# Ledger of designs, part 43: designed miniproteins, single chains, continued (2)

Each design is a single chain, and the fold is of that chain. pLDDT is the mean over its residues in the fold that is shown.

## One batch from the design tools (miniprotein)

Design m5564
Fold by ESMFold2-Fast:
Structure m5564 (fold): chain A 63 residues (1-63)
Amino acid sequence: MVLSASTTEEEIKLGEEIGKEAAKNGGVSEVLRKTLELAETKGNVVASNVGAVALAVTRELLA
């Protein structure tokens, strides 16, 4: 997992919501889909931050 020191509260919150939804429906594939959409709209840094949080949350909820 890679998080920048500048990860915002909004990025963390978005990642947690994506991760929770992915754990219920789609797992890691849903996280990857959402992070690709974010990379197109917000850029790779935001997508990386949100995706890292979402993957961590999905893994925690599926364990």
Scores: mean pLDDT 75

Design m5565
Fold by ESMFold2-Fast:
Structure m5565 (fold): chain A 58 residues (1-58)
Amino acid sequence: MMLDIAEKHGGLTREQALELAEAVRNGDEERIRELAEKAGLSEEQARNIGEAIIKAGD
């Protein structure tokens, strides 16, 4: 992509962010890595986003 909006909100869509939170909650390191790679994030950044979503959950 020429615009590189991946930096905003970690480069994840809302759907991807929720999937990431589920993967983090389940301890699926491989799924976390796959979602991070698709969004142009490091695994650490993806995990941090997932954890933040879990903390903010209902």
Scores: mean pLDDT 68

Design m5566
Fold by ESMFold2-Fast:
Order: C-alpha cells, then structure tokens, then sequence
Structure m5566 (fold): chain A 60 residues (1-60)
C-alpha cells in the first residue's frame, strides 16, 4: 500500500519539480529520499512533485 500524508500548510512554488498544495490536501508518497524530501502525488490535482517531509503529516 502506498503511504499517504496530509499537508500541514499551504505551499506554492514556481519550480516545476516542486509540488504545490493547500493545507489539508492529501498526497500519496511515491518515494522517500534520505535528505528529507519525498516524491508525492496530489490526490486532488493528480500532479507529482517534490515535497519537504516536514510539511507533511504521515497518515498511512
């Protein structure tokens, strides 16, 4: 089962590799990196991108 997380805050960024999301938005964790970043997919928009793990509350 893919791990899920919820956004702790709204994040906007102009870089195409970074995922933008609203507070409370749920994401699927696709890959975790050793530097504290994760590759995630937004369940609301279907977009994928990099997120700081500190901006997420892991659910499953």
Amino acid sequence: MLRKARAKKTVTNTHPAVLQFEEGEEVEILKEYSDGNVLARSLKTGRTGLVGSSDLEFIE
Scores: mean pLDDT 75

Design m5567
Fold by ESMFold2-Fast:
Structure m5567 (fold): chain A 60 residues (1-60)
Amino acid sequence: MVGDIYRAVYDFESSDPNILNLKKGELVEVLEEIDENTLLVKSLKTGKEGLVPKVYLEKV
C-alpha cells in the first residue's frame, strides 16, 4: 500500500485541518496506512499531505 497511487472517487471537503480535501479524479500517493479505514496520503497535484478515509479512494 505505501507508495501506491490512488484516485479520489468523489469530491470531498472537511473542516478538519488534518484531512486532505480532494476533488474527484485527483491522484494521491500513499505515505502511510494509519488504520484499516484511514490513509496518510500526498496529493500529486498540490504536494499537500493529509489523512483520507479509504472509502473515498480507488487504487489506480
Scores: mean pLDDT 81

Design m5568
Fold by ESMFold2-Fast:
Structure m5568 (fold): chain A 79 residues (1-79)
Amino acid sequence: YYNRGLELLNLRKYDEAVEAFKKAIELKPDFAEAYAALGVALLYQRKYDEAVEAFNKALELKPDFAQAAHWLEVAKEAQ
């Protein structure tokens, strides 16, 4: 699911990527990387509020996640 989501994100299939990352999170709720990837897909869909929530959850699970912190700033500015 997570790797499938990354492939879909690379193909710019953002709706399918979001669903794949949500399934990855359902199987592993502590998967910080899946929350960050979900945030990126939501950001590309211009769903800025949902992207902020996803990045905040990634940072809650992994506070030193520099990539998620960077994308959180991008999403907050885009609101």
Scores: mean pLDDT 81

Design m5569
Fold by ESMFold2-Fast:
Structure m5569 (fold): chain A 73 residues (1-73)
Amino acid sequence: KLEELQAKIKAVEAKIAEAIAAGDAETAAKGVEELGELLVEAAYLKSGGDKEFEEKARELVEKEVEAAKAALA
């Protein structure tokens, strides 16, 4: 499952890069949101199901996602 999740992360990163190169800020912002969710799931799996670690990762990732969306606007 983690390997499959890492493949999805790479695919989303590629979509974000393509959207940025094309000047499509809306698609890039949506991609960043999707990437954030995948990163939180990866953190949970890597921690062995540590819910406290997942909550911390979610808070940090959500802040980064909002900052990235603001930078794209």
Scores: mean pLDDT 79

Design m5570
Fold by ESMFold2-Fast:
Structure m5570 (fold): chain A 71 residues (1-71)
Amino acid sequence: SVEESIEKEKKELIEKLKKLGADEEIIKAIEEAVKNSKAEELEKLLLEKAKEQVEKLLEEKEKEYKKLLAA
């Protein structure tokens, strides 16, 4: 179901943000924005924005790991 798919995607993205060390404030803002959205398309748009944050954090972690390897 659509509702089930959106809920799983929300949970997955939030877990990824937490694992990447995103600020609690950013995580809460994304959770509230998605939770308060009544339109399916708006929820998906917010989830895509969360995916962009995950990708950005992954790039930052990769750079951090490369610095550790060089040190």
Scores: mean pLDDT 69

Design m5571
Fold by ESMFold2-Fast:
Structure m5571 (fold): chain A 89 residues (1-89)
Amino acid sequence: VTEQVALAIEAIGLAEDARLVGAPEEIVELLEEAAKKLAQEKFEEAAELLEEAAELLREHEDELGEAARRLAELAERLAERAKELAKEQ
């Protein structure tokens, strides 16, 4: 499995976890779109989508609790990894 495919799989997993914890559909859609961008090697665009999803998850911590915080942290880490791949192209 190539690095970009591995990151895309992780982003899909985050989208599924977000759906399971009851996150707004807009957040799930951002994570799914990020996975598509990662698979297309559009790492900078993927990082932007992941950062947007993380910010929205942070805004929903009051209703989703610790799950939203954990998902935001994972999305932030995935965005950072995507940015590193963008630099090394």
Scores: mean pLDDT 85

Design m5572
Fold by ESMFold2-Fast:
Structure m5572 (fold): chain A 90 residues (1-90)
Amino acid sequence: EAARLIAELREAARELIRAELAGDEAAAEEATARLRELMAQLRALGPEVLLAGYEEMLRLAAERAVELGLPREEVEAAMAAALARARAAL
C-alpha cells in the first residue's frame, strides 16, 4: 500500500510542478487536491510513511528548482531544513 501511494504521490507532484510552470491554475488545483488526498492516506499509515512521501515530494521539487536555475547548494540546504522540520513536528 505505502509503495503504491508514494508512487502516486510522485506522479501527482510532477503534474503539480508541470502545471505551475505552465501557469495552468486549474491543473495545479487538481494536482494539489490529489496530493492532499494521498498525504492523508499516507498519514493514516503512520508518520514514517508520511515522512517518506514528503521526502519524495521535496526531492522532486528540488530537482525542478535546480533545472530552473536555482543554486543546487541552496536548494539542497532548503530541502534538508524542510525534512528536519517535518521530523521535529512528529
Scores: mean pLDDT 75

Design m5573
Fold by ESMFold2-Fast:
Structure m5573 (fold): chain A 62 residues (1-62)
Amino acid sequence: LAELIARIEELLKQHPHPEIEALLQKARTFQALAAAGRISDEELAQMREQLEKELEEIEAKL
């Protein structure tokens, strides 16, 4: 997840779009929930996969 967040942050620096900012906030929220132990490893994996698909869709529009 940390690597995915870093990738989103880098993309946002190059392309400051609201969609990328929203994705970054969502990814950080998932990371915070995982760090707090509020979601399972399985749920975190599903959330990461969803974020990766959303990132690919945004990158395809750039």
Scores: mean pLDDT 80

Design m5574
Fold by ESMFold2-Fast:
Structure m5574 (fold): chain A 67 residues (1-67)
Amino acid sequence: GLEAGEEAYREALERGNDPETAAIIAVTEAARAGGAGETAPVEDKFRKAREAGLSEETLALARRGLA
């Protein structure tokens, strides 16, 4: 859900992670809340995170960090 992904993003930033790393953490947590397993393909995690309502800005930051 939205709550888990947004919370994870804020917490990762508060812990001193850069925005790209924090966004990757947020995508992983949002995807997990949406039913994707930890070992799911990156494309499936992004799809689940988007469906869970994670912001397009956060998704774009995570994509940059994984490039």
Scores: mean pLDDT 77

Design m5575
Fold by ESMFold2-Fast:
Parts: sequence; C-alpha cells; structure tokens
Structure m5575 (fold): chain A 71 residues (1-71)
Amino acid sequence: MAKEAIEKAAYISAQTTLDVGEENSKHGVKSAVDSAVKQGADRKQAEEAAQKAVELASKEGLSPEEAAQRA
C-alpha cells in the first residue's frame, strides 16, 4: 500500500538522521523517498513525510517509529 511505503520512508529518514545527523542524512532521506516512489507512493507525499519525520526526530527527540507515525 502506498501509505505503508510512505511511512517506511519516513521511518528510515528519521532513523538515518538520528544515526548520522541532519546534515549527513540527506542522501539517506533521498534513497528512502525514491524507494517509496518505486513502490507506488506519490513523490511529494513521500518527501513531505520524510522531511517531517526528520524534523520530529532531530528537533523534538522522537523515536524513528513515533516520528514516522506522526509524519
């Protein structure tokens, strides 16, 4: 399901940001979004969810799972 692909991209983006920091996570976020699009997700929705998850994880200190669910 496209929603599940978007949530997975958000999760990977948040996890990568926590592991390597926001500045270095850009390549990981792009790869996660590209994977979601290949699974049938809308690129804009996947990008917005990934960016929101990154912000929630890096600025609010949420876990990758919580950030992905709220994205």
Scores: mean pLDDT 77

Design m5576
Fold by ESMFold2-Fast:
Parts: sequence; structure tokens; C-alpha cells
Structure m5576 (fold): chain A 70 residues (1-70)
Amino acid sequence: SSSLEKKRQDEINQAAADAARALVDQVRRERGGRPLSPEERDAVNTAAVQAATAAAKAKEAEIKKELEAL
């Protein structure tokens, strides 16, 4: 495996992690520090997974477009 392939996978993983964290942090700020109910926590976890998946796919698509342009 090339160093470039690892860097691309790391970028995809980082984008996913950043999106999930940003969503959780945004919800915490919007709640004004109010604790989440179990239902709200489940909804936030679901949304974070969806955000992570979307960010990973977007970064992968971006990388593929850049490779096609070369």
C-alpha cells in the first residue's frame, strides 16, 4: 500500500470523525448545557452516525474526482 492511499483513507476517517463531533458539539451548545434525555441522546447518536457517513462519502467522492482530473 502506498503512503498516499493511507493519507486518503485517513482524510476520509478524519472527515467522518469531525462531522460527528461537530454535530454533537452543536447540539450541546443549542441545549445551553441542558442534559439530554435518553430519547434525545439516541436521536443525537443516530444523527451523528448519519453525519459521519455523509462526510465520509463526500470526502471519498472529492478524492475520486481529483484522481479523475489527473
Scores: mean pLDDT 82

Design m5577
Fold by ESMFold2-Fast:
Structure m5577 (fold): chain A 62 residues (1-62)
Amino acid sequence: GEEIEKIKKEIEKIEKKIKELEEKLKEAEAAGKKEEALEIEEEIGVLELKLAVLKVVLKKLE
């Protein structure tokens, strides 16, 4: 259904955002910006949890 398509698109968006944040994390760590690096790590963690939930939902709809 339409719901499966929407979930797949949301998963793809989150995966792309995590990759972008991982690159920003590397830059922050290289620059010695410890506070910025911690904030980015926290945002990645939240997105990884959302991704895990969406993947479980998608599996149940398949």
Scores: mean pLDDT 86

Design m5578
Fold by ESMFold2-Fast:
Structure m5578 (fold): chain A 59 residues (1-59)
Amino acid sequence: SEEAERGERLAARGAVAGAEGDRAAGQKYGTLGSEGFRRAGDEEGARRALEGVRAAMDA
């Protein structure tokens, strides 16, 4: 649960950074967020986190 919560916060940071045009930070925090979800055993959450950050970077 703590790893999933950390994953959510990191993915949110990645999405904000990506939307602001900081793609390096977007990719970094998106990856860290996805890893947090995977450590928590939430593969679907990990996938959604990464997709959300990529969508924000493409906006």
Scores: mean pLDDT 81

Design m5579
Fold by ESMFold2-Fast:
Structure m5579 (fold): chain A 74 residues (1-74)
Amino acid sequence: MTPAQLDEDIERGILEIDIAVIEIAISKTKLPKEVEKKVKELIEKARKALEAGNLDEAKELLEKARKIIDEALK
């Protein structure tokens, strides 16, 4: 329905911004290669989830990527 589509479009836009922010962060930060590989794999899975319309799955994958980056920066 139209109201649900508007909410989905907004959430999709926010998730696309989150992906871009994470990609910029990893490009500017020298992370261990194993950590960088894991984060890139999660981002690619998140992009595929967005293309499939699985917004909740994309969100969970991006949260996992953020946690991995945070742990690597300690």
Scores: mean pLDDT 78

Design m5580
Fold by ESMFold2-Fast:
Structure m5580 (fold): chain A 78 residues (1-78)
Amino acid sequence: MLAGDDVAAIGRALEEAAREAARQKRPNFTVEVTHGDARGVAEVRVEETPEGYLAIAQGTVTGADGSTVELRAEAFVP
């Protein structure tokens, strides 16, 4: 089973990636993050709104045993 600490660490990394993408107004891209025995692969999308830029990181974390958890992180920059 995926360790909660590994999932939490990857989740924080995805939040940071989304925040940076929103700040940089980046085009859509894929991010791969590892922590402990877990590997996360996420697609980051940046959406332009009238009030600013919204970045969404949506991905899957896979443990060494093949267990998976879906994660989503969002960041908004006015």
Scores: mean pLDDT 77

Design m5581
Fold by ESMFold2-Fast:
Structure m5581 (fold): chain A 90 residues (1-90)
Amino acid sequence: GPRELAELMLQAGKYYYSKKDYEKAIRYFEAAASMLTGKERAEAYTLIGKAYYDMGDYEKAIEWYRKALELDPSNTEAQKLLKEAEEKLK
């Protein structure tokens, strides 16, 4: 079903992220996010932000971390990563 497909897309994204293929990682994380809702979508958005951060695109990283926090304000990883990305733009 959609959940199982989303889990496969997250795993593919994480694989490409580990290989530093951030553009492919983002595409898979976006596909997963489209099939997920709430906290699980927030996790996928956080992973998209991390990929942009590692590409040096701190402005896009901030946008995606903010989207994650709109869905899950209690996401401590997204809160920490947002602060880290904001520090890079000082």
Scores: mean pLDDT 91

Design m5582
Fold by ESMFold2-Fast:
Structure m5582 (fold): chain A 80 residues (1-80)
Amino acid sequence: MREELVERGRRLLRRAVEAGASSEVLRQLVQAIEAALAGDFRSAAEYLRRASELAREEGLDDIAREAERLSEEAERAAEE
Protein backbone atom coordinates (compact mmCIF):
# COMPACT_ATOMS: atom_id res chain seq x y z
CA MET A 1 0.00 0.00 0.00
CA ARG A 2 2.56 2.65 1.08
CA GLU A 3 4.91 1.88 -1.84
CA GLU A 4 2.01 1.92 -4.34
CA LEU A 5 0.61 5.18 -2.96
CA VAL A 6 4.07 6.82 -3.07
CA GLU A 7 4.72 5.57 -6.62
CA ARG A 8 1.31 6.79 -7.85
CA GLY A 9 1.86 10.11 -6.05
CA ARG A 10 5.21 10.59 -7.79
CA ARG A 11 3.61 9.74 -11.15
CA LEU A 12 0.83 12.25 -10.48
CA LEU A 13 3.44 14.90 -9.55
CA ARG A 14 5.23 14.32 -12.89
CA ARG A 15 1.92 14.61 -14.78
CA ALA A 16 1.07 17.82 -12.89
CA VAL A 17 4.44 19.36 -13.83
CA GLU A 18 3.91 18.38 -17.50
CA ALA A 19 0.37 19.85 -17.41
CA GLY A 20 1.69 23.20 -16.11
CA ALA A 21 0.14 23.02 -12.64
CA SER A 22 0.83 25.90 -10.25
CA SER A 23 3.60 25.77 -7.63
CA GLU A 24 0.85 25.48 -4.97
CA VAL A 25 -0.58 22.28 -6.55
CA LEU A 26 2.95 20.87 -6.85
CA ARG A 27 3.72 21.72 -3.18
CA GLN A 28 0.56 19.93 -1.98
CA LEU A 29 1.53 16.83 -4.02
CA VAL A 30 5.12 16.87 -2.65
CA GLN A 31 3.77 17.17 0.93
CA ALA A 32 1.40 14.24 0.26
CA ILE A 33 4.28 12.06 -1.00
CA GLU A 34 6.44 12.97 2.03
CA ALA A 35 3.57 12.20 4.43
CA ALA A 36 2.94 8.84 2.72
CA LEU A 37 6.67 7.96 2.93
CA ALA A 38 6.48 8.69 6.68
CA GLY A 39 3.37 6.48 7.02
CA ASP A 40 1.17 9.50 7.85
CA PHE A 41 -1.71 8.59 5.55
CA ARG A 42 -4.14 11.00 7.24
CA SER A 43 -1.94 13.99 6.35
CA ALA A 44 -1.28 12.49 2.90
CA ALA A 45 -5.05 12.30 2.28
CA GLU A 46 -5.52 15.95 3.35
CA TYR A 47 -2.69 17.20 1.09
CA LEU A 48 -4.06 15.14 -1.85
CA ARG A 49 -7.54 16.57 -1.30
CA ARG A 50 -6.13 20.13 -1.30
CA ALA A 51 -4.16 19.37 -4.47
CA SER A 52 -7.36 18.05 -6.10
CA GLU A 53 -9.32 21.21 -5.20
CA LEU A 54 -6.57 23.53 -6.47
CA ALA A 55 -6.04 21.50 -9.68
CA ARG A 56 -9.80 21.67 -10.35
CA GLU A 57 -9.71 25.48 -10.04
CA GLU A 58 -6.88 25.50 -12.61
CA GLY A 59 -8.90 23.35 -15.07
CA LEU A 60 -6.64 20.31 -14.62
CA ASP A 61 -9.52 17.84 -14.32
CA ASP A 62 -7.44 14.66 -14.85
CA ILE A 63 -4.93 15.70 -12.16
CA ALA A 64 -7.76 16.68 -9.79
CA ARG A 65 -9.58 13.34 -10.30
CA GLU A 66 -6.46 11.22 -9.68
CA ALA A 67 -5.53 13.29 -6.59
CA GLU A 68 -9.08 12.74 -5.23
CA ARG A 69 -8.81 8.97 -5.81
CA LEU A 70 -5.42 8.84 -4.06
CA SER A 71 -6.86 10.89 -1.17
CA GLU A 72 -9.65 8.28 -0.74
CA GLU A 73 -7.10 5.43 -0.74
CA ALA A 74 -4.91 7.29 1.80
CA GLU A 75 -7.98 7.84 4.04
CA ARG A 76 -8.65 4.08 4.00
CA ALA A 77 -5.00 3.35 4.86
CA ALA A 78 -5.18 5.86 7.76
CA GLU A 79 -8.05 3.86 9.35
CA GLU A 80 -5.76 0.85 9.95
Scores: mean pLDDT 85

Design m5583
Fold by ESMFold2-Fast:
Structure m5583 (fold): chain A 62 residues (1-62)
Amino acid sequence: MPILARAVAPFGPTTPTSLSLRPGDLVEVLGEDPEDPSMVRARNLATGEEGLVPKEYLEVLE
């Protein structure tokens, strides 16, 4: 089951695989990146884009 999270800080696209975030954006966390456990693959619900984002930029919603 995907986990809902909210962006707590802005994150700009730094690579083609990065997810763009604005503070307050809702995302679905799809899983950890197998190559870097500090990163998660997520989908931004406002834009429909998928990409990698650092875990520290997300607050998990219960």
Scores: mean pLDDT 75

Design m5584
Fold by ESMFold2-Fast:
Structure m5584 (fold): chain A 64 residues (1-64)
Amino acid sequence: SLEEKVREKALEIAKKLIEQGYDPELAVNKAAQEIYDELMKQGIDPEKAIELVKKAREEVLKEL
């Protein structure tokens, strides 16, 4: 599903940033911003994009 893909991409980006020395919260916030921009470029409605990114951010923070 789109929700699963968004969560997986956010986790992947966040983990890469953490390996580069970013703290987990900053890494997750940067990943969320990148995913939001990508969803907007794909033509996803802003309200839906915000919901997807919020859910992914919370799930990724719990997994880290």
Scores: mean pLDDT 83

Design m5585
Fold by ESMFold2-Fast:
Formats: C-alpha cells, sequence, structure tokens
Structure m5585 (fold): chain A 60 residues (1-60)
C-alpha cells in the first residue's frame, strides 16, 4: 500500500539522518514528497535541523 511505502521511506530517511548520510536523506525525502507531502515536510524540518548543526560544526 502507499501508506506502507511512505512508512518504509520515512524510516529509511530517519536512519540516513542518524547516520549523517544527508545525500541519501534528501533523495528519500524527495521521493516521499511525491507520495505524502506532509510526511516529507516534517522530515525536511528534521533534515534542516541536522544540516544546520553539521554546518556549525564544520565552521568550528
Amino acid sequence: SAAARVAALAAQARAALAAGDYDRAVALIQELGRLDPEVALALAGELVAATAAAADAAQA
């Protein structure tokens, strides 16, 4: 089902974010945007927070 696909992609995106694999997370969030824009928007917020923290660390 579409709901099962959305859940699987969301889990993969969160795993990618936890691993610091931001390129993979972006690709998974873009795919989620085609299936469920609300879930994709929530994950995009998580990605923004994670990449902002990484950018701050890179400037230190």
Scores: mean pLDDT 84

Design m5586
Fold by ESMFold2-Fast:
Structure m5586 (fold): chain A 70 residues (1-70)
Amino acid sequence: SVSPETLEFLAALRARARELAALPEAERVPTAEALVAELEAGRPQILPEYHAAWEALVEEIRARAAAALA
């Protein structure tokens, strides 16, 4: 039912998002924006049942970027 490629894509981006905490503050925001851009580029190919997980990942990336600005 659910696309294995979509699961792999989201898992890979989530792993990269978790690495944001290890980056210097100045690099964290640009890297987070690049990850969000990859998610946005993939949006038309994401099945509706994955929209909640996809939105949650975008929020997680944004929250990690916002922490760098504090």
Scores: mean pLDDT 70

Design m5587
Fold by ESMFold2-Fast:
Structure m5587 (fold): chain A 68 residues (1-68)
Amino acid sequence: MKELVDELAEAIKNGDREKARELAEQLISAGATRDDFELAIIKGTKDAPLEVQQLAAEVYAWVAEQLA
């Protein structure tokens, strides 16, 4: 799990929307919780530009709907 969380954080940091979506889907399939996604977003958005913050918000919104 930690490896996928770190990979998602890296994809967000790099602005890689497609990779971030794939990793988010893998994390959900692996039983990841909201806390796991929050950690990835915090790591991926540290000192990040607005575009990266927007991608993180989109990923989190999508995950929140999938986990509801």
Scores: mean pLDDT 79

Design m5588
Fold by ESMFold2-Fast:
Structure m5588 (fold): chain A 65 residues (1-65)
Amino acid sequence: EVEKIKKELEEKVKKYDEGIQAHTDAARAAFKAGDRETALQHVGETHRLLVEKGKYEKEAEEKIK
């Protein structure tokens, strides 16, 4: 069961990291283009995904303990 939780954690973390990277890249591109509103929206999504990733990792760690 611990091994299953670790594999699920790795898969979910990878998906979160991909989403975080995509929004980070989009935010930087928008800032360079002078589109501050779009950049701030992507920064907000990046922050939301980071919070969700942290919660998921904490819950998975609690299940392993």
Scores: mean pLDDT 80

Design m5589
Fold by ESMFold2-Fast:
Structure m5589 (fold): chain A 60 residues (1-60)
Amino acid sequence: MEFLARAVRDGGPTTPAVLGLRKGDLVRVLKEYPDGLAVAESLATGHRGLVGLSLLERVE
């Protein structure tokens, strides 16, 4: 299920597959993986990529 989350710190992009985020950025999590990674879309930039779930806090 999709949900909104906020970046708790700056992160990425370390590779083209990793989403670059700044602390406070809102993302929509599209798919979660059991290893603690997710595919998310940045609401600020519209870009999609991989993020660590440890970088995010759920806002709903």
Scores: mean pLDDT 76

Design m5590
Fold by ESMFold2-Fast:
Structure m5590 (fold): chain A 61 residues (1-61)
Amino acid sequence: SALEEAKAALRTDPAGGLSLTVQLAEQHPDDAALQAARDAAQAAKNFAEGVRAAQEALGLL
């Protein structure tokens, strides 16, 4: 699933995983978990905090 793909990417390549998570959230507007991860990342003050926020939103931290 898109959610599992986003989780795997955020574990193996956090920076690329954030970009993928944003793209997958755009493609899957009905996926509440992907939307939450994107929203958390957008609320972050910088890119590194955005990565961490997406990881926390998806239960990876």
Scores: mean pLDDT 84

Design m5591
Fold by ESMFold2-Fast:
Formats: sequence, structure tokens, C-alpha cells
Structure m5591 (fold): chain A 69 residues (1-69)
Amino acid sequence: SHALVQRAAEIARQMHEQILALPGVTAADVEVTLTGPDEVELSATVRGTPEAVARAQQLVEQARAQIAS
């Protein structure tokens, strides 16, 4: 739905900003893909220190859970 896509895009944008603010992140790419009428996928590629990548993965999982709600 249009509302789902807009919400997913907003969540992805906030998550991307949070990841880029993490100390030790050198690059982050975030993508939202519509996979069905009411299904979206959030993908993220993050580069940095192992600690920063681990923290970024937690933020990605939180964002995915928020989109699924």
C-alpha cells in the first residue's frame, strides 16, 4: 500500500541517518524494495569497524521490526 511504502521509506531514512552517525561507520547504503502489494524489504550494506557494523545490524533489525508492525 502507499501508506506502507511511505512509512517504510521514513523508517529507512531515520535508520540510515542513525547508522551514519555511529562512530566507526565508513559507508552505509540502504534500500527499500516493494516485494508485494503489502510487503516491503529493507536491505542495508554497512562498512566500518566490527563494533560499528554490529551496532548497525541491531538498528537494521529494529527498523525491520518497526516496518513489520
Scores: mean pLDDT 83

Design m5592
Fold by ESMFold2-Fast:
Structure m5592 (fold): chain A 56 residues (1-56)
Amino acid sequence: SAEEELRAARDAGVAAGDGATATAAGMALKYLQEGKISAEEALRYVERGRAAQAAS
């Protein structure tokens, strides 16, 4: 599920020291659970986090 992918992305980001992806995944998971964003929007948050990390 999208929630499992977001948890995995957060945990992987923490383990790798990728704070941008970890933060984005954590926030996206919270917003998805609150019904504030769709699964597609949540995954876009993670991709933005990964892009920010890659630019660092």
Scores: mean pLDDT 80

Design m5593
Fold by ESMFold2-Fast:
Structure m5593 (fold): chain A 74 residues (1-74)
Amino acid sequence: SAARRAAVDLVTELLNKHPELSKTVGAGLLVAAFERGIIRDVESLRSLTLAQLQKIPGMGEPKARVFLEAIRAH
């Protein structure tokens, strides 16, 4: 779908700017986050909450915490 292609493009852009994030959560979870509108753009990453990330299917608290720590450390 068009939404999935847009999400894949945004994830590619994100990982080009922050390649370290690829080691925190799988690209599939990031694609799902963009598709669901939980992550709208790269600039909003630092404002995300643990609760928002846990709304992504497959994103439990441990993965959400690791991801937030990584984005806030950089």
Scores: mean pLDDT 76

Design m5594
Fold by ESMFold2-Fast:
Structure m5594 (fold): chain A 83 residues (1-83)
Amino acid sequence: MEEARRLIEEARRYYRQGDYEKAIYYAEKALEILDKLPETPEVYRLKAEAHGILGGAYHKLGDLEKAKEYDKKALEALERARA
């Protein structure tokens, strides 16, 4: 969990700096770790964060199809975190 949280914070930092390629890189690395962890509300919340960063970053890079896919995944993960 700590490493996934750290990677999401790195992804957010790069997103805020306008480095969307690095934001994608760190968000994808966070998801690789989260996919190996037990399905808990905390894990789904972090997956929602990572997918949200990916959606935003792909939108900024003009990849609207990937942006829509990740936005959908973020909403699905958020629903699982709250249910």
Scores: mean pLDDT 86

Design m5595
Fold by ESMFold2-Fast:
Structure m5595 (fold): chain A 62 residues (1-62)
Amino acid sequence: MILSEEQKEALEKLGVEYVTGRISEEEFLERLKELGLSEKQAKAALEAIKNGQSAVKVLESL
């Protein structure tokens, strides 16, 4: 898939907030859905971050 620059920037920011414990897993998924990502895409981004992968690169490979 192709992400907008706004989606990429927000995804990187939210990823940092999630890994630093500033937001919960549920909040992370909700925020990504607000950015126009589907539930499947939001979940894939979360799994990528949990595995130490770039969420942006994983989503762009879908």
Scores: mean pLDDT 80

Design m5596
Fold by ESMFold2-Fast:
Structure m5596 (fold): chain A 88 residues (1-88)
Amino acid sequence: SAAAAEAARKEAEKKLQEMLLQFQDEVHRLEAENGDTPEFYERKLQLVDQLEAEIRATLADNKELLSKATKELQGIKAVIEERLRRLG
């Protein structure tokens, strides 16, 4: 039971790390294409929403990791929204 729970947590953490790395790669590509523009931040916000949906689906059985990951994404969204507000 404890060993199975630990293995499940490690798999969840690995999947989360892979999703975050993919997200970072996509953000870097968008930034290279658009620079410091409203279009970049709007697309980045869409990527954060897509990542949040994927995390919620993938980590549904791991409430602690889900809570931590979604809180971190909400912080990222707030920073993007503030930047968009200043550029608009």
Scores: mean pLDDT 85

Design m5597
Fold by ESMFold2-Fast:
Structure m5597 (fold): chain A 59 residues (1-59)
Amino acid sequence: SARLEELLEKVEKVNPNIAKAIREALARGDEVTLRVALHELAEVDPELAAEIRAALAAL
């Protein structure tokens, strides 16, 4: 999804470690790691976390 890729680039600018964790979790299908990374993102940028959750739900 082009939208998800754009949002992940925004995450990279906020925190590259969170972006890496989300990308790796998505590549592995690791829902636990994905949930943890999104929770960490929500603590620093709740709107961006909500947009990523919405983009993932649209897949």
Scores: mean pLDDT 86

Design m5598
Fold by ESMFold2-Fast:
Structure m5598 (fold): chain A 87 residues (1-87)
Amino acid sequence: MEKKREEYLKKLEEEYYKKGYEDAKTLSEEELEKILEEKKKEVEELIKFLEEAVKQGLATESQAEAAKEILERLLKAYEKGAEEAKK
């Protein structure tokens, strides 16, 4: 019964897409690139933290995988919004 979770995630993806689109239209290319690099680094650090938590027995593989999927989906939505604004 995870249908509500998927609906909520799609709504978040749409919000992150719109945020990326707006940022790309309002910010300079240099400022946007810096934000994208910072977001990518943050996601990478969180993914690494989740992998270490699984190794230490603090989280299950399925919990870490679900969290990783959410982080990657939101980052991709933001990037897609920013790319579409450049067209």
Scores: mean pLDDT 80

Design m5599
Fold by ESMFold2-Fast:
Structure m5599 (fold): chain A 72 residues (1-72)
Amino acid sequence: SNEEKIQEYIERLKEDPNDAEALLNLGKAYFELKKYQEAKYAAEQALSIAPDDPKIKKEATELIKKAEEAMK
């Protein structure tokens, strides 16, 4: 479930707070639960950690945009 995925990524982030992939995936899981503010914050943190990673840059930017549109 998305709730189980969220808990798994939170535990991963306790071990490595700079795991940009875990932050991106946490944001995606929040988005699926319609927790758009949390999804946006997680994606922004992923971008902050890995701004030059092509996957993180693309997918986190897209997730931020989708979360902002969903909150309008």
Scores: mean pLDDT 87

Design m5600
Fold by ESMFold2-Fast:
Structure m5600 (fold): chain A 74 residues (1-74)
Amino acid sequence: SEEDEFVERLLKALEEFRKKNVPLGEHTKLNLAIILREAGHKEAAEYVMSLPVEDLTPEESTLITKEILKKAKE
């Protein structure tokens, strides 16, 4: 489905950002986990919530979330 393809792209984008050492804040993890859970991908949401957290400002977390979502939509 289109939703499953989006989730696959989202997880791929997340891993690309992690390989580039882009820090993930709690706000980014929560937002991505909500998207994945609402899409029915509970295991993927649990995986995202298990990732290490860096102390980021809300502004930094918002920008990183936006970039990951943008990459997933391409």
Scores: mean pLDDT 82

Design m5601
Fold by ESMFold2-Fast:
Structure m5601 (fold): chain A 66 residues (1-66)
Amino acid sequence: VSEEEILEAVADITRAVLIATSKNVSFEEAKKAAERYAQRLVELGMSPEFAERLKKEVLEEIEKRR
């Protein structure tokens, strides 16, 4: 298992949790959580560009489920 595979798995699991828990918070709070998610991915070695794209996808999914 490579660092990249671990990072992908962490991103996928965290995304699923953020989407599932988004119903229990305001959209503003969900947006802040998505921003923290992107920041964490960058800290773990993901490019800021790629993390920002994933953040957008998470926010679109959250908005659709409201």
Scores: mean pLDDT 78

Design m5602
Fold by ESMFold2-Fast:
Structure m5602 (fold): chain A 66 residues (1-66)
Amino acid sequence: SEVEELVKEAEKLGLSPEEAEKLAALAATRGYSEQLNALREEAIKLGLSREEIAKALGVLGRKLLE
């Protein structure tokens, strides 16, 4: 599922399991999953790599969690 993928990706970027789950819950609750999909599509259109997209999402996740 998309939520499980977000949790795994966040863990790979150095977030704790608790932080990753909280970020996934926020994405689901506030419609961030749709916004993240739109952002990802735009980044792919601009030619960013999978690694660059993952890094950007990790930075955004940490900023949201503080």
Scores: mean pLDDT 61

